# Designed miniproteins, single chains, continued (4), part 68

Each design is a single chain, and the fold is of that chain. pLDDT is the mean over its residues in the fold that is shown.

## One batch from the design tools (miniprotein)

Design m14358
Fold by ESMFold2-Fast:
Structure m14358 (fold): chain A 76 residues (1-76)
Amino acid sequence: HMEELKKAITEFLNDPEFQKALTEALSQLEPEDVQELFQAIANLDVERLKPALEKVLAVSTSPVLKEGLQRILDLL
């Protein structure tokens, strides 16, 4: 359900701990992978969003970020 995905993304992006952990994880990625993630989020493109989120999850060390990303992936 697209509304559930949008709500989950909005809720996590409004969490200060999630935002900090996400910013740190994104600093470990190539600029093109960061750009791809933001484009996939803006367009809610499920096929592009899934691999982009998996790349962020692979470099994530924060439990808050890992749980949030996994929840979003489970909605895809």
Scores: mean pLDDT 81

Design m14359
Fold by ESMFold2-Fast:
Structure m14359 (fold): chain A 67 residues (1-67)
Amino acid sequence: SRAALEAQIKEAEAELELVKKQIDAFKEAAKKHGLPEEEVERALKKLEQRLAELEAKLESLKQQLAE
């Protein structure tokens, strides 16, 4: 169903925005608490991996919608 794909796209876009907010919040907290750069980099890589997974899911859903 096209409507089901559109709903999944909206949900994935909402999740993507939440992860972006988590990255911003983490960067601010890291600056405030003076976390080591290495620790910050490791944590950010994990969040960026989650972003990449959500972006891949969105691309797949949009390709299905284009059919």
Scores: mean pLDDT 84

Design m14360
Fold by ESMFold2-Fast:
Structure m14360 (fold): chain A 108 residues (1-108)
Amino acid sequence: SKEIEELIKKAREALEQGDYEKAVEYAKKAAEKAYEEKDVEGAIEAGRIAIETAVKALKQGDYESAIKAAEAAEYAYERALEIDPNNLEAQIGLGVARLVLGIAKLLS
């Protein structure tokens, strides 16, 4: 939907500005809306941006933001899998989100 696209756009803009808190907020809202609309691709896209946010935060030593972003990614991919349990991209994304979360927690 246009609402999901707008939330994804806001998440990307926040990430580009280094505003990890806003990037996580918009990614979570996008995932929630994608689940309401049964939009698997929207949930996957939200998860991908959340992982990008987590990785960027890790590289900057912002472990608190990295943890929150990785948790948002896990949430988004779990929502995608609730809509389509056999979606390979969402299964891989969930595994990556859990790995990034583990790394962020280890370094914090």
Scores: mean pLDDT 91

Design m14361
Fold by ESMFold2-Fast:
Structure m14361 (fold): chain A 66 residues (1-66)
Amino acid sequence: DKEEEEKKKKQAEELNQQADLLYSQSTMYKGAAESNKKYSDYYLKLSDDYQAQGDKLRAQAAEILS
């Protein structure tokens, strides 16, 4: 069903957009870690947490398209 496939594509696209926002936050905290050596470990942990959240949403998007 072409209509059903288009709906799945849109849902996956929305999840990928959310993942992109989380990856942007991850990149921001990675930059903060580089600029603030005193709290670099804290910011790197936040970066990793946002990266992991983005990866989960990307995996969900891939599953919908399977």
Scores: mean pLDDT 86

Design m14362
Fold by ESMFold2-Fast:
Structure m14362 (fold): chain A 74 residues (1-74)
Amino acid sequence: AKVSAQEVLDIAEKSAKETNIDIKLNKSVKSPEQAIANVVGGIIRLMADNEDPEKLLKFLKLFESNVEALEKKK
């Protein structure tokens, strides 16, 4: 919905930090769709590098929960 790019990036960085995943995000993005594309690209790169799938799943689940909470409240 009307979640900002900055909010998406903040949630992604927080979720990555809590799951010990180092995801590269571009803070110069101006739209939430571009922010989501950057997160997806980061995940694809981590998968290609054989990152721990349990860490990736924990990150995705936490990211999804935080985005849903933000959309319902804001």
Scores: mean pLDDT 76

Design m14363
Fold by ESMFold2-Fast:
Structure m14363 (fold): chain A 105 residues (1-105)
Amino acid sequence: MTPLEKRIEELLKKLRELADQVTDPAARAHLNAAIEEIEKMVQLLREAAETGVFDEKKFREEVEKFIDHLNAALAALTDPELAEEIRKVASEILAQLFFYAQYLK
């Protein structure tokens, strides 16, 4: 595991812990779906690093799905402090994923 992958996994763990604090079923479902899309993006980047083949179109599609699920979760959240922490962690994950993707291009 690279230091970058380890950082993404640490942030992903934090996002899962925040998801466990979400009491609204719809918000939690969307946040869990967003987490699944992050896991798919990490797998695509890992496979690209190992094979030299990066499916940029698939990565972009997963980013779009992630943003849609994140926005749906945030819209359903009533706790502004929890919503801001989720936004912060999600933004940091996305930044790390884009940095990893740029390195592979």
Scores: mean pLDDT 85

Design m14364
Fold by ESMFold2-Fast:
Structure m14364 (fold): chain A 115 residues (1-115)
Amino acid sequence: SMEKLEKAKKLYREGREKYNAGDYEEAAKLFEEAAKLAPDSEVGYLAYTGASMVYADLGDWEKAEEYMAKAAEAALKHPSPERVLHFAVMATSSRREGMEGVAEVARRGLDALMA
């Protein structure tokens, strides 16, 4: 519904503010709540990528990979050139120890979007 989408957008913005402030635990909760309200939407896609980034910064690679996979599924519902570019950027993030799995999930998402 439009009400859920509006609430998801607000939670996503709050999550970004907490992430930028270094409050990773609160940022993760806000992104997860935003994604639950609108999972197959643009804000759901962004919230899943936000959660993936937070968990990567926390060193929780399993959750980071899980949320990147959810982001790929959401992107497939509403494919766009911007999302293809975002996955391409994430796929190149394998330089850090532990990021290899997240980058691989992003590469598979990119391949699916380009199919």
Scores: mean pLDDT 77

Design m14365
Fold by ESMFold2-Fast:
Parts: structure tokens; C-alpha cells; sequence
Structure m14365 (fold): chain A 66 residues (1-66)
């Protein structure tokens, strides 16, 4: 599934991942940069960049869309 986030939602995703200990600052910046470059981010992108399982990556992504 592809997520077209606002810049605010992308920032919130990155901050949430770092706060929860799921990503470091470098990985969080890579997520923001990838979304900026492509206009979207997938569950697979978050999973690959952070090492999280797809299920956990999807749960975090859904949280920032609320």
C-alpha cells in the first residue's frame, strides 16, 4: 500500500519512529527524503529502511494518518 503523506504527516512519522526506538535520526531523514523525492512512501519502504516487520511498519504508518 502507498501512502501519500503531507509534509507534516511525514515529519510526524519520522519523529514517532525515533521516539519509539524503531529508527535512528539518519533512518528518519532517509524516510522523509524518500517521501519528498517520490511523493509517497510504502510499508515496504519503512520496513526496509528501519528493519521493522511489515506489520509493525504498517501500524505506525496508519497511526500518523489519523
Amino acid sequence: RRYRLTPEQARRLAETLVRMGFADEEQAEQIIALHERRGYISVGDVSRLTGLSPGVAEAVLRTVLD
Scores: mean pLDDT 82

Design m14366
Fold by ESMFold2-Fast:
Structure m14366 (fold): chain A 94 residues (1-94)
Amino acid sequence: SELDALEAELEALVEEIIALLEESGLTDAARQVRELLAEYRRTRDYAAFLAGLGKVTRPLMPELEKTNPEAAARIRRLGLEIAVLAARIEDLLA
């Protein structure tokens, strides 16, 4: 279904954020994002998931921009794409 396809795409983008965090040595942040993804799979609470993702990633951005600017730019872009997909999923559920 269209919903299943969008949810699969959302999860793939989140897995890319997890990989970028791990590659940058941010193992605890990667674990927190995995836990948020598992909770989202259980609850389907997109608003709580997006808020949690921002809470984990936002404080890391200033340091990542200095140590790995390409990873920081990629995570910011993925976050925007995830927000767009979440909005489309919410529209389909309305």
Scores: mean pLDDT 86

Design m14367
Fold by ESMFold2-Fast:
Structure m14367 (fold): chain A 72 residues (1-72)
Amino acid sequence: MIKEAVEKVLENKEPVTIEFNGIKVEVYLDEQDNVIVKPLKDVSKLTTEELRELANLIGDIQEAYAELKKKR
């Protein structure tokens, strides 16, 4: 699911919203084709567990992006 969302961002160059364990993030490419992950909820309102899940999600997105960019 995460890898498929990153593929859509790379193919369409349009923002994609990912929801994982109740955490919503917007994934898009900057002017240099670097992947940017933007939380859609104020991070100060997240629980410690949600913050940990957000960090893991960002890591998974960055890993998927690195792998998929090599296939472009």
Scores: mean pLDDT 77

Design m14368
Fold by ESMFold2-Fast:
Structure m14368 (fold): chain A 110 residues (1-110)
Amino acid sequence: SITEKVKKKIEEIQERLKKMQEKVEAAKSVEEAKKIAIEELRKITEELVAFLEELGMPEAAKKVRELGEKALEEIEKAKSFEEIKEVLSKFWGELLEVLDKVYEEAKKKD
């Protein structure tokens, strides 16, 4: 079902964000941590936008793109590992709110 696909994508994104945080914490410098976070966050955002567009949810895709762009800007300005982790945590929280609405919409289509 479309609902099951959305649930599995949420679980996948959560694991990818967890792995990204592990790599950020293992980085030898704040600049290396930023590079890791920026690269992975771009990939996650692009993949999720494409997924939502394929589901016929262009408004949700636009919101995800906007959240990703904002998070990328905030990571670029971060000066510590703690600030990078705070940006990633905030991004996940806001992203989860969007994905919860996507999940509710998916239930109506199944």
Scores: mean pLDDT 86

Design m14369
Fold by ESMFold2-Fast:
Structure m14369 (fold): chain A 62 residues (1-62)
Amino acid sequence: IFAPKEKVPEIVKELEEKGIKAVDNSDNTGPIEDDKILVYSEISEADFNLLLPKLKEIKFVK
């Protein structure tokens, strides 16, 4: 998930509320695509596909 740095805590909270472990990679990846940083979520591909519509509702999934 690519997100503005200032929105990373909000996205991590949303993912954790959905039972998804998320990692803030802002310290490792830096800004990617217009000052966005990568938020890493540790889920299986199958679980990701099931949750993808809800992740798109956050408007930070690319």
Scores: mean pLDDT 52

Design m14370
Fold by ESMFold2-Fast:
Structure m14370 (fold): chain A 77 residues (1-77)
Amino acid sequence: MTLDLSSEELKEILKELGLSEEKANEILEKIASGEKLTDEELKAFKDALEKYIKEKKLTKDQKDYVDKLLEILEELK
């Protein structure tokens, strides 16, 4: 893994949005393998990350990591 966010932390964020653990695992596995996400998976993951940023006052470093994840998701669409 090349990201400073653990897979557990990403799963927690996705679960907070109401995604099932199975769906969260599918999305994370696709991201890790560089596989293209479906529009529905991309939207769900992107919404979860944006909600996390909005609800929690992140440090600049934490925001940079989340922004990098959003950039990767845009590349995988």
Scores: mean pLDDT 64

Design m14371
Fold by ESMFold2-Fast:
Structure m14371 (fold): chain A 74 residues (1-74)
Amino acid sequence: SALLEKAKAEIEEVYKKNEKKPFEELENALRSKFLEIYQELQKILSDEEVKKISEELGKLASELLKEHKAKEEA
């Protein structure tokens, strides 16, 4: 899905811009972007499509946060 790929790219861009910041700032930035994407998708997609995209984005965000936390604790 073009919308899923665009949303993933936006999440990765937020991570890149905040990768040198403390974990809490990165988590807040990712959470804010996730909420923004979710609200925009709800206006144009079915609940089932929003759920599928949200699950994929949640997995990506979780992986990025785990990587950042590991780097901060090292």
Scores: mean pLDDT 81

Design m14372
Fold by ESMFold2-Fast:
Structure m14372 (fold): chain A 70 residues (1-70)
Amino acid sequence: SKAKEVAKKLVELVRQFNEAVQAGDLDRIREIKEEGEKLVEEMKKDESVPKGYVEAAENLIERAEKVIAS
């Protein structure tokens, strides 16, 4: 299902984000933010995707933005 597909992508992005933060890799964090923004657009096109998944992806984007702004 679409929900299962986007959930896997979101889990992987969160894992990659945590690794990039630990490594201090700001360029990778910027890439993860861009990938997260694309994932939010993908999720919003499909009504079967739970709102909580969109909110989790938006939270990841906000966390990435705060690290980049530091």
Scores: mean pLDDT 86

Design m14373
Fold by ESMFold2-Fast:
Structure m14373 (fold): chain A 91 residues (1-91)
Amino acid sequence: SKLRERIDALTAELEKHLSPEAAARVRQLVDEAVENIEKITKEGVEKARKLLYELQDLFDGLEMSPEARKLAEQLLATLFLGIQIAEVEVE
């Protein structure tokens, strides 16, 4: 989907601005969030919301440039949109 392509592109760009360890953790949380969004289930939506908050907490703790912070904010917003779409599809 176009949403998944955007999430992957934003994540790949953000990874260039992070340490290898931070990049790996971000990728893990993003991939798990996307997997749960794609299930289109109530449980998947709830798990994806928790993962989004974990990702936000991770970004708040990371030392990032203004450019990296903007990418992180765009990634969080795009993931939140994916959760909202999945929640509507569950109904």
Scores: mean pLDDT 87

Design m14374
Fold by ESMFold2-Fast:
Structure m14374 (fold): chain A 107 residues (1-107)
Amino acid sequence: MAEKAVKALQEASDAARRAGSETMAAIFDGLAKAVPEASKIPDIDEAAQVLRNAAIEELRKRGLEEGIPAAQSFVDELAARAKAEGKPLVEVVYEEAQRITDELRAG
């Protein structure tokens, strides 16, 4: 799953960049870097914190700090969905990254 989630996030980042959203691309790049570590954490809230921290760090490195609230909300929604569906967080990340990529390529 982790390898699939990383690839899906990389594809989402590329689609976001093509759509002109550097903020979304930075969020997906940060998440992709953190997925291998988050995949080792069985607790959804702890895994979500690793993902949030990585997305925030990537936004700060790129001077896109205005995107921090959006990154936090995005990861919180993924964590809530993982809990509601009884799925590992990285599986929900994979599914949402694919959905967003398809949406960005179609729109």
Scores: mean pLDDT 88

Design m14375
Fold by ESMFold2-Fast:
Structure m14375 (fold): chain A 59 residues (1-59)
Amino acid sequence: MEEEELRRLQEDIEQAKKVIEKMEKSYNDFLKTNGEKAKDNYNYFKRLIEEMKKAIEKA
C-alpha cells in the first residue's frame, strides 16, 4: 500500500469515525422505528471502519 494513500485513508477514517459517532444517536431513533434495517446499516459502518483500520495496521 502506498504510504501517502495510507495516510489519506487514515485521515478519512478518523473523519468518518466522528461522523459515525454523531449518526449513532440518529440510528438509535431509527432502530425504534425501522428496527433491524437501521441496526444492520449501523453495524456495517462500524465493521467497515474496523476492517479499514486493521488493513492499515497490516499494510
Scores: mean pLDDT 68

Design m14376
Fold by ESMFold2-Fast:
Structure m14376 (fold): chain A 62 residues (1-62)
Amino acid sequence: SPVEEAVLEVVKAFEGEALPRSFLVTMTRELLEGRGLSASDAEINEAIDRLLAEGKLTLLAT
């Protein structure tokens, strides 16, 4: 999905470093808005949770 692609692009921009969830949500929203796309914070969090379950990203726990 475009939201999952945007999450992965943010992660790639930070060279796959573990990022705080709130930071990843904010950066993903801004990336999507810059492309003329909209997604709620809930949709972005669902995309993050799916990618975590698939082992495609790592979050900073605290």
Scores: mean pLDDT 81

Design m14377
Fold by ESMFold2-Fast:
Structure m14377 (fold): chain A 69 residues (1-69)
Amino acid sequence: SKEELEKKLEEAQNLVLRGILTGDAELAAEGTRKLKEVGAPEEMIKSAIEGARAMGNEAAAEAMEKAAK
């Protein structure tokens, strides 16, 4: 359902943000995989990766980029 997809999108976004903010590259990658699974726009995923890089979290950015493939 739309409600289930919205909840999954929010959960995925929260995992990505937590991974970036805490320096947990594996958590950021997991969130990125979930974003891809729920059909998040490519631009949304790219923006999140650039956000991680802008914050100086290169390990998270690289893990997210690999997970987005």
Scores: mean pLDDT 84

Design m14378
Fold by ESMFold2-Fast:
Structure m14378 (fold): chain A 72 residues (1-72)
Amino acid sequence: KKEELQKKIEELQKEIDTLNSRLDAVRAQLNAAEAAGASKETIDRLRSQIELLEGEIDNVKRQLEKLKAELA
């Protein structure tokens, strides 16, 4: 039971790592777009993608905290 919870915790931690890598990539795209003088529409789209990824990371972190509470 606790072993299964620990495995789920490790899976969610890896998911956070993956999402953070994606977030870094989109932030790099935003920086490049701003430097290149991209349209407001393009910049707003990239910012929206960043917000979505941050929201996904927060959701996974909440799941992690709930599983940690069950393990405690």
Scores: mean pLDDT 85

Design m14379
Fold by ESMFold2-Fast:
Structure m14379 (fold): chain A 70 residues (1-70)
Amino acid sequence: SMEETLAKIEQILSDTKQRLLQETDPSQQQAIVQEAVARIQQVLDENDVPRERQKALIMRYVDELQDLID
Protein backbone atom coordinates (compact mmCIF):
# COMPACT_ATOMS: atom_id res chain seq x y z
CA SER A 1 0.00 0.00 0.00
CA MET A 2 1.05 3.64 -0.32
CA GLU A 3 1.01 3.99 3.47
CA GLU A 4 3.49 1.10 3.81
CA THR A 5 5.65 2.56 1.00
CA LEU A 6 5.74 5.99 2.66
CA ALA A 7 6.50 4.40 6.07
CA LYS A 8 9.56 2.63 4.59
CA ILE A 9 10.74 5.89 2.98
CA GLU A 10 10.20 7.75 6.28
CA GLN A 11 12.43 5.17 8.04
CA ILE A 12 15.14 5.63 5.37
CA LEU A 13 14.89 9.43 5.79
CA SER A 14 15.11 9.21 9.61
CA ASP A 15 18.17 6.94 9.46
CA THR A 16 19.79 9.16 6.81
CA LYS A 17 19.18 12.36 8.80
CA GLN A 18 20.75 10.75 11.89
CA ARG A 19 23.83 9.77 9.84
CA LEU A 20 24.11 13.26 8.30
CA LEU A 21 23.98 14.97 11.72
CA GLN A 22 26.97 12.84 12.83
CA GLU A 23 29.03 13.40 9.63
CA THR A 24 31.18 16.53 9.19
CA ASP A 25 32.92 15.69 5.88
CA PRO A 26 31.04 17.23 2.89
CA SER A 27 32.09 14.43 0.49
CA GLN A 28 30.79 11.76 2.89
CA GLN A 29 27.56 13.76 3.42
CA GLN A 30 26.97 13.74 -0.36
CA ALA A 31 27.66 9.97 -0.49
CA ILE A 32 25.10 9.42 2.31
CA VAL A 33 22.47 11.47 0.42
CA GLN A 34 23.14 9.54 -2.83
CA GLU A 35 22.85 6.21 -0.98
CA ALA A 36 19.52 7.30 0.54
CA VAL A 37 18.18 8.40 -2.88
CA ALA A 38 19.10 5.00 -4.38
CA ARG A 39 17.31 3.17 -1.53
CA ILE A 40 14.21 5.39 -1.87
CA GLN A 41 14.15 4.80 -5.66
CA GLN A 42 14.26 1.03 -5.00
CA VAL A 43 11.32 1.22 -2.56
CA LEU A 44 9.27 3.32 -5.02
CA ASP A 45 10.06 0.87 -7.88
CA GLU A 46 9.12 -2.17 -5.73
CA ASN A 47 5.74 -0.55 -5.06
CA ASP A 48 5.01 0.44 -8.71
CA VAL A 49 4.89 4.17 -8.00
CA PRO A 50 4.49 6.10 -11.29
CA ARG A 51 7.72 7.66 -12.68
CA GLU A 52 6.48 11.26 -12.51
CA ARG A 53 5.46 10.84 -8.84
CA GLN A 54 8.84 9.18 -8.11
CA LYS A 55 10.66 12.22 -9.57
CA ALA A 56 8.58 14.69 -7.53
CA LEU A 57 9.04 12.73 -4.28
CA ILE A 58 12.80 12.24 -4.80
CA MET A 59 13.31 15.95 -5.54
CA ARG A 60 11.51 16.89 -2.31
CA TYR A 61 13.48 14.35 -0.24
CA VAL A 62 16.81 15.48 -1.75
CA ASP A 63 15.94 19.11 -0.92
CA GLU A 64 15.03 18.09 2.65
CA LEU A 65 18.31 16.20 3.15
CA GLN A 66 20.44 18.94 1.52
CA ASP A 67 18.80 21.50 3.84
CA LEU A 68 20.25 19.63 6.84
CA ILE A 69 23.88 19.92 5.62
CA ASP A 70 23.78 23.51 4.32
Scores: mean pLDDT 85

Design m14380
Fold by ESMFold2-Fast:
Structure m14380 (fold): chain A 111 residues (1-111)
Amino acid sequence: DQLREEAEWISRRTGLPFERALEELRRLEEALRLGRKAKALWETDPEKAEELFREAMRLLELSEEEIEEILGIPDFEERLRLLSRRYAEAVARLAGLDPAEVEEELAALFA
């Protein structure tokens, strides 16, 4: 089980309790899944894409004010860049990694 192995690695690396690391990983993986689905749908079903994007931002624990600010950006690609950055910061914080390294990998994934 890859998520359990990743949670054990994070727990050993950071001292975060295993169950907490596992819950946080599941939340972040779901946010990434929804963000990717939103990207895939934005040209064909923009209303559903916006709904999925909003759900992804809530899973990243953004405030409703931050969510509305990002959704107010007309360029969907710029909204995706901001979502990817917030995701990278959340992953880096959880895993005790450099956020710049995670951001670079995710910029390629969402480009």
Scores: mean pLDDT 80

Design m14381
Fold by ESMFold2-Fast:
Structure m14381 (fold): chain A 87 residues (1-87)
Amino acid sequence: GKATIQAKINGMLTNLSALLPIIADTEIVLAVEAALSQLKKYATEDKDTAIAGLQDLKSIVSQNLTGALAAELVAQIDKVIKELSEM
């Protein structure tokens, strides 16, 4: 249900926020892409909660990564938010 999806997203994003400051940029990309894939799956059960999670993921990326790589990841997240919002 919605509460379960929200708890899973919150747990995943909390773990990601703790992880990103201590790993290499290449590992950050893989971790963010894995989180994005999980949020896409959660969107099939609760679209609004998954979109909120995607907005939180954008904030986490922007806090932990800068430059072209951050811009690319944010653009990928924005594309998914747009696709889900139009459904």
Scores: mean pLDDT 84

Design m14382
Fold by ESMFold2-Fast:
Structure m14382 (fold): chain A 55 residues (1-55)
Amino acid sequence: MEEIKKLLLEAEQYEASGHVYRILSQENPDKYTALAKEYFEKSEELRRQAEELLK
């Protein structure tokens, strides 16, 4: 249970950061576009890990 909560909290934090980088990518796409994608992908991976633990 605790591990699932930790993964979901981290996923939410990565998703929030991804949104910030997405906004910043409008001003500087070369710097922030890849970073936004990386953070969204990390958020999805953490959610997937939480689902695996729920089996």
Scores: mean pLDDT 81

Design m14383
Fold by ESMFold2-Fast:
Structure m14383 (fold): chain A 96 residues (1-96)
Amino acid sequence: DLLKKLEEEKLKEEKEKVMKRIEEQVKEIFREAAEKLGRYEELEKLEKELLELIRNKDFEGALELIRRALEEGLLEPEQALELEQLVALAAMVESV
């Protein structure tokens, strides 16, 4: 069915757009955290690790990384909550 294939392609494009926006928001949160703490190398490493976990659909690993970063004082509670919400959104997008 040609119609079903076109619908699947449109759904894929929309998922890619949402995932790109999620990744951009993750990067913005880590940039803000790095500017506040001056711990640029540590936060850049955590940003890359979190983005890799999200891309690999390891949402449990992503949430564990966020909790660890919060416990280590690398993220404010508000930043951790925003990142957890972005991970939940990514999981929801991938479930469709």
Scores: mean pLDDT 85

Design m14384
Fold by ESMFold2-Fast:
Structure m14384 (fold): chain A 74 residues (1-74)
Amino acid sequence: MSPEEKLREGVRLLASDDPEERERGAQLMIEAVKETDDEILLGVAEITAAVFLVHGSEEERRAAQRVLDAIREK
């Protein structure tokens, strides 16, 4: 998958009620962040994670925080 495809699929899975799918979503978003230096893609990932952090469940907020941490490590 391209980083863009990983981000799109990751966002879809992160919204799942299945904990396994949610973990897969977080992992795909983290991989997309680590594999890309595209500022637009990183900005989309950051905004998406921030939305889940504000409006998500406790599990979604924890997953979103991991994505934000991956962005901060760059």
Scores: mean pLDDT 81

Design m14385
Fold by ESMFold2-Fast:
Structure m14385 (fold): chain A 65 residues (1-65)
Amino acid sequence: GKKQKLRTIAQAFLQLYPDAAKLSKSQRNKLIQSLAQVGFDIELNTGQLEEIGEIVEQLAAEQAA
């Protein structure tokens, strides 16, 4: 997928779930996949889920600073 689209999904996810850093990787991936399907009408592959997870972790760190 395109990097900007994955970043948009990551930002939307973190806004809806600000406590996302407390979720397990499995729980986070299920919620991200659900958001992508409902909000963007796309199914994410494993690589896209991993990249979004990294962006979520980066954005959460930026909010903590």
Scores: mean pLDDT 77

Design m14386
Fold by ESMFold2-Fast:
Structure m14386 (fold): chain A 80 residues (1-80)
Amino acid sequence: HHMTREELERLVLGLADGETVPAVKAMIDAGIGDEKLEDLFAENVTRLLVRGIGRALGLDEKTIEEWEKKILENYKKQKE
């Protein structure tokens, strides 16, 4: 399935945490490439899921951050 650049931008912004929205907008306005924007989408989805699941399981924020880092590192390693 092929996603348009506009759809990708909308999805990345929709998943960004409030603190990161201004930075993501600045990157889009500066002409960030599709590959890097796709990476931001994957990172935002991973963050959302890991934080949601971790909090539901009663994990502390440090443990959630460690899981997020490991998952993102593994994703990047498997991608290329």
Scores: mean pLDDT 72

Design m14387
Fold by ESMFold2-Fast:
Structure m14387 (fold): chain A 86 residues (1-86)
Amino acid sequence: MMEELFATEEPELTPEQRELLEKKEQEILDETLPVVEANVDDKALYYQELAKALEEMAKVLEPIDPKVAEGLRLLSERAREAAAAL
């Protein structure tokens, strides 16, 4: 299903890009996690917050790897579509 499709596709990132993503994921989680935890049963809200986090990561990565940033924006758009479909 949709979750399996996202789980099976890993982008080929350099170690430096992976570390940067992990750091930005942690920064975004510090802001987003309280909202997600409060609404864990609301998948639509979860996907909306995930979409925001992905867009923020894309902005950070655009000067480093524009193609990875574009991929993150596409994932953000798909997360928003998933929220709308629920």
Scores: mean pLDDT 66

Design m14388
Fold by ESMFold2-Fast:
Structure m14388 (fold): chain A 68 residues (1-68)
Amino acid sequence: KPVIVIVAGGDEETAKKAAETVEELSGVPAEGIATKDSLEKAIEKGKEIEKKTGAKVIVITKEEFEET
């Protein structure tokens, strides 16, 4: 199943890097999406996308990605 990474409070560049990291670690194709929404709203949107598309959705904040 494809993986979608949603970066809350991030920009497109951060989302792309996060998706590349997930793809490298999991060996599964990953796509990155940036959003200005809070982490809680991003998680809600992620669950809806997961139900509609069947993709695995991972939600992370820009700050968390940059720290790890």
Scores: mean pLDDT 76

Design m14389
Fold by ESMFold2-Fast:
Structure m14389 (fold): chain A 84 residues (1-84)
Amino acid sequence: PEPQLHVLTPEELKEAQERADALIAAHAESIIERSLQQALDKGVLTPEEVEELRRRARELIEAGDLEGIKELLSELADLLGKDF
């Protein structure tokens, strides 16, 4: 039985956020490349736009800008649509 209503405690929210941040940090390049490839395959981004976004992703990763990486992933999700 799965609970239909579950409110995370502040500690559980922080732990979930830290786990998400760690996964993004560990897999940022792979996640971004996968999303860029999907956008290219779907024709929502041109090869030139993919190259520009790869450059931006590299700059964000090199800077350790986790929030910037999350924003880029959100932009890619919006471009691809939320229905995959």
Scores: mean pLDDT 73

Design m14390
Fold by ESMFold2-Fast:
Structure m14390 (fold): chain A 95 residues (1-95)
Amino acid sequence: SELVEKIEEILLKALDLYRKLLEEGHSPVTAYKIATEQAIKEIEKLMKENNLSPEEVIEYIEKALERLSSILDVGDLRIALGIGNVVINYLRKKL
């Protein structure tokens, strides 16, 4: 699915941002917060551009995380799962 692929890209960009912020000397807590806030903004933009409900986007995020589980190492997967779950919980609070 094209939307699942776009969400994979958003999650991978958030993971890359998390790693970059750590390399720049940010704490893990700060890096994680900034990366998750960026993922939320990108997901909200995707929702507006494609007229997606929070429920539909949650399903696409879950599918994207399943696909990423086949390509990421354990460490990167744990961060991607964490970011994805924060986005899902944010969207569920809007329901």
Scores: mean pLDDT 90

Design m14391
Fold by ESMFold2-Fast:
Structure m14391 (fold): chain A 76 residues (1-76)
Amino acid sequence: MDLSEEKIKLIEELFKLLDKDGDGVITREEMLERFPEDLVDYLDKDGDGKVTFEEFKEAFKDLSEEEIRALISVLK
């Protein structure tokens, strides 16, 4: 994998904070509660209104660990 273990853990924590029902999928509506539409549209690349953990990891791999931690702190 192209991600460090620390970065994967941070992405997992961020995903879990957004996945309120624990089904392993974040809906567009859940993301829009916390993120601007531009970021939600970026995460929902296939336009199906759902983001899986795999898609979420791919979207956030280009962010720094510090940026991901900042997002986590805002969501807590």
Scores: mean pLDDT 73

Design m14392
Fold by ESMFold2-Fast:
Structure m14392 (fold): chain A 69 residues (1-69)
Amino acid sequence: ASPTLDRVALGEILRLVEENKISLEQAKALVEKLRDQGVLSPELADKVLQAIDEAKTREELIEKLRELM
């Protein structure tokens, strides 16, 4: 995984969340899958999973994910 691939993967997750195309549970499953496939670095995947677990709303998750970009 490179910083560029991490940013592309994170941008895709962020877009799906912003467009209301996935639930928070689906976002978590997607992050875990992308980590397992080596598309997301373990370090970034852990931060995204933490953001999903800490976010109480979709808007809060979007803000936290933007901070990781």
Scores: mean pLDDT 81

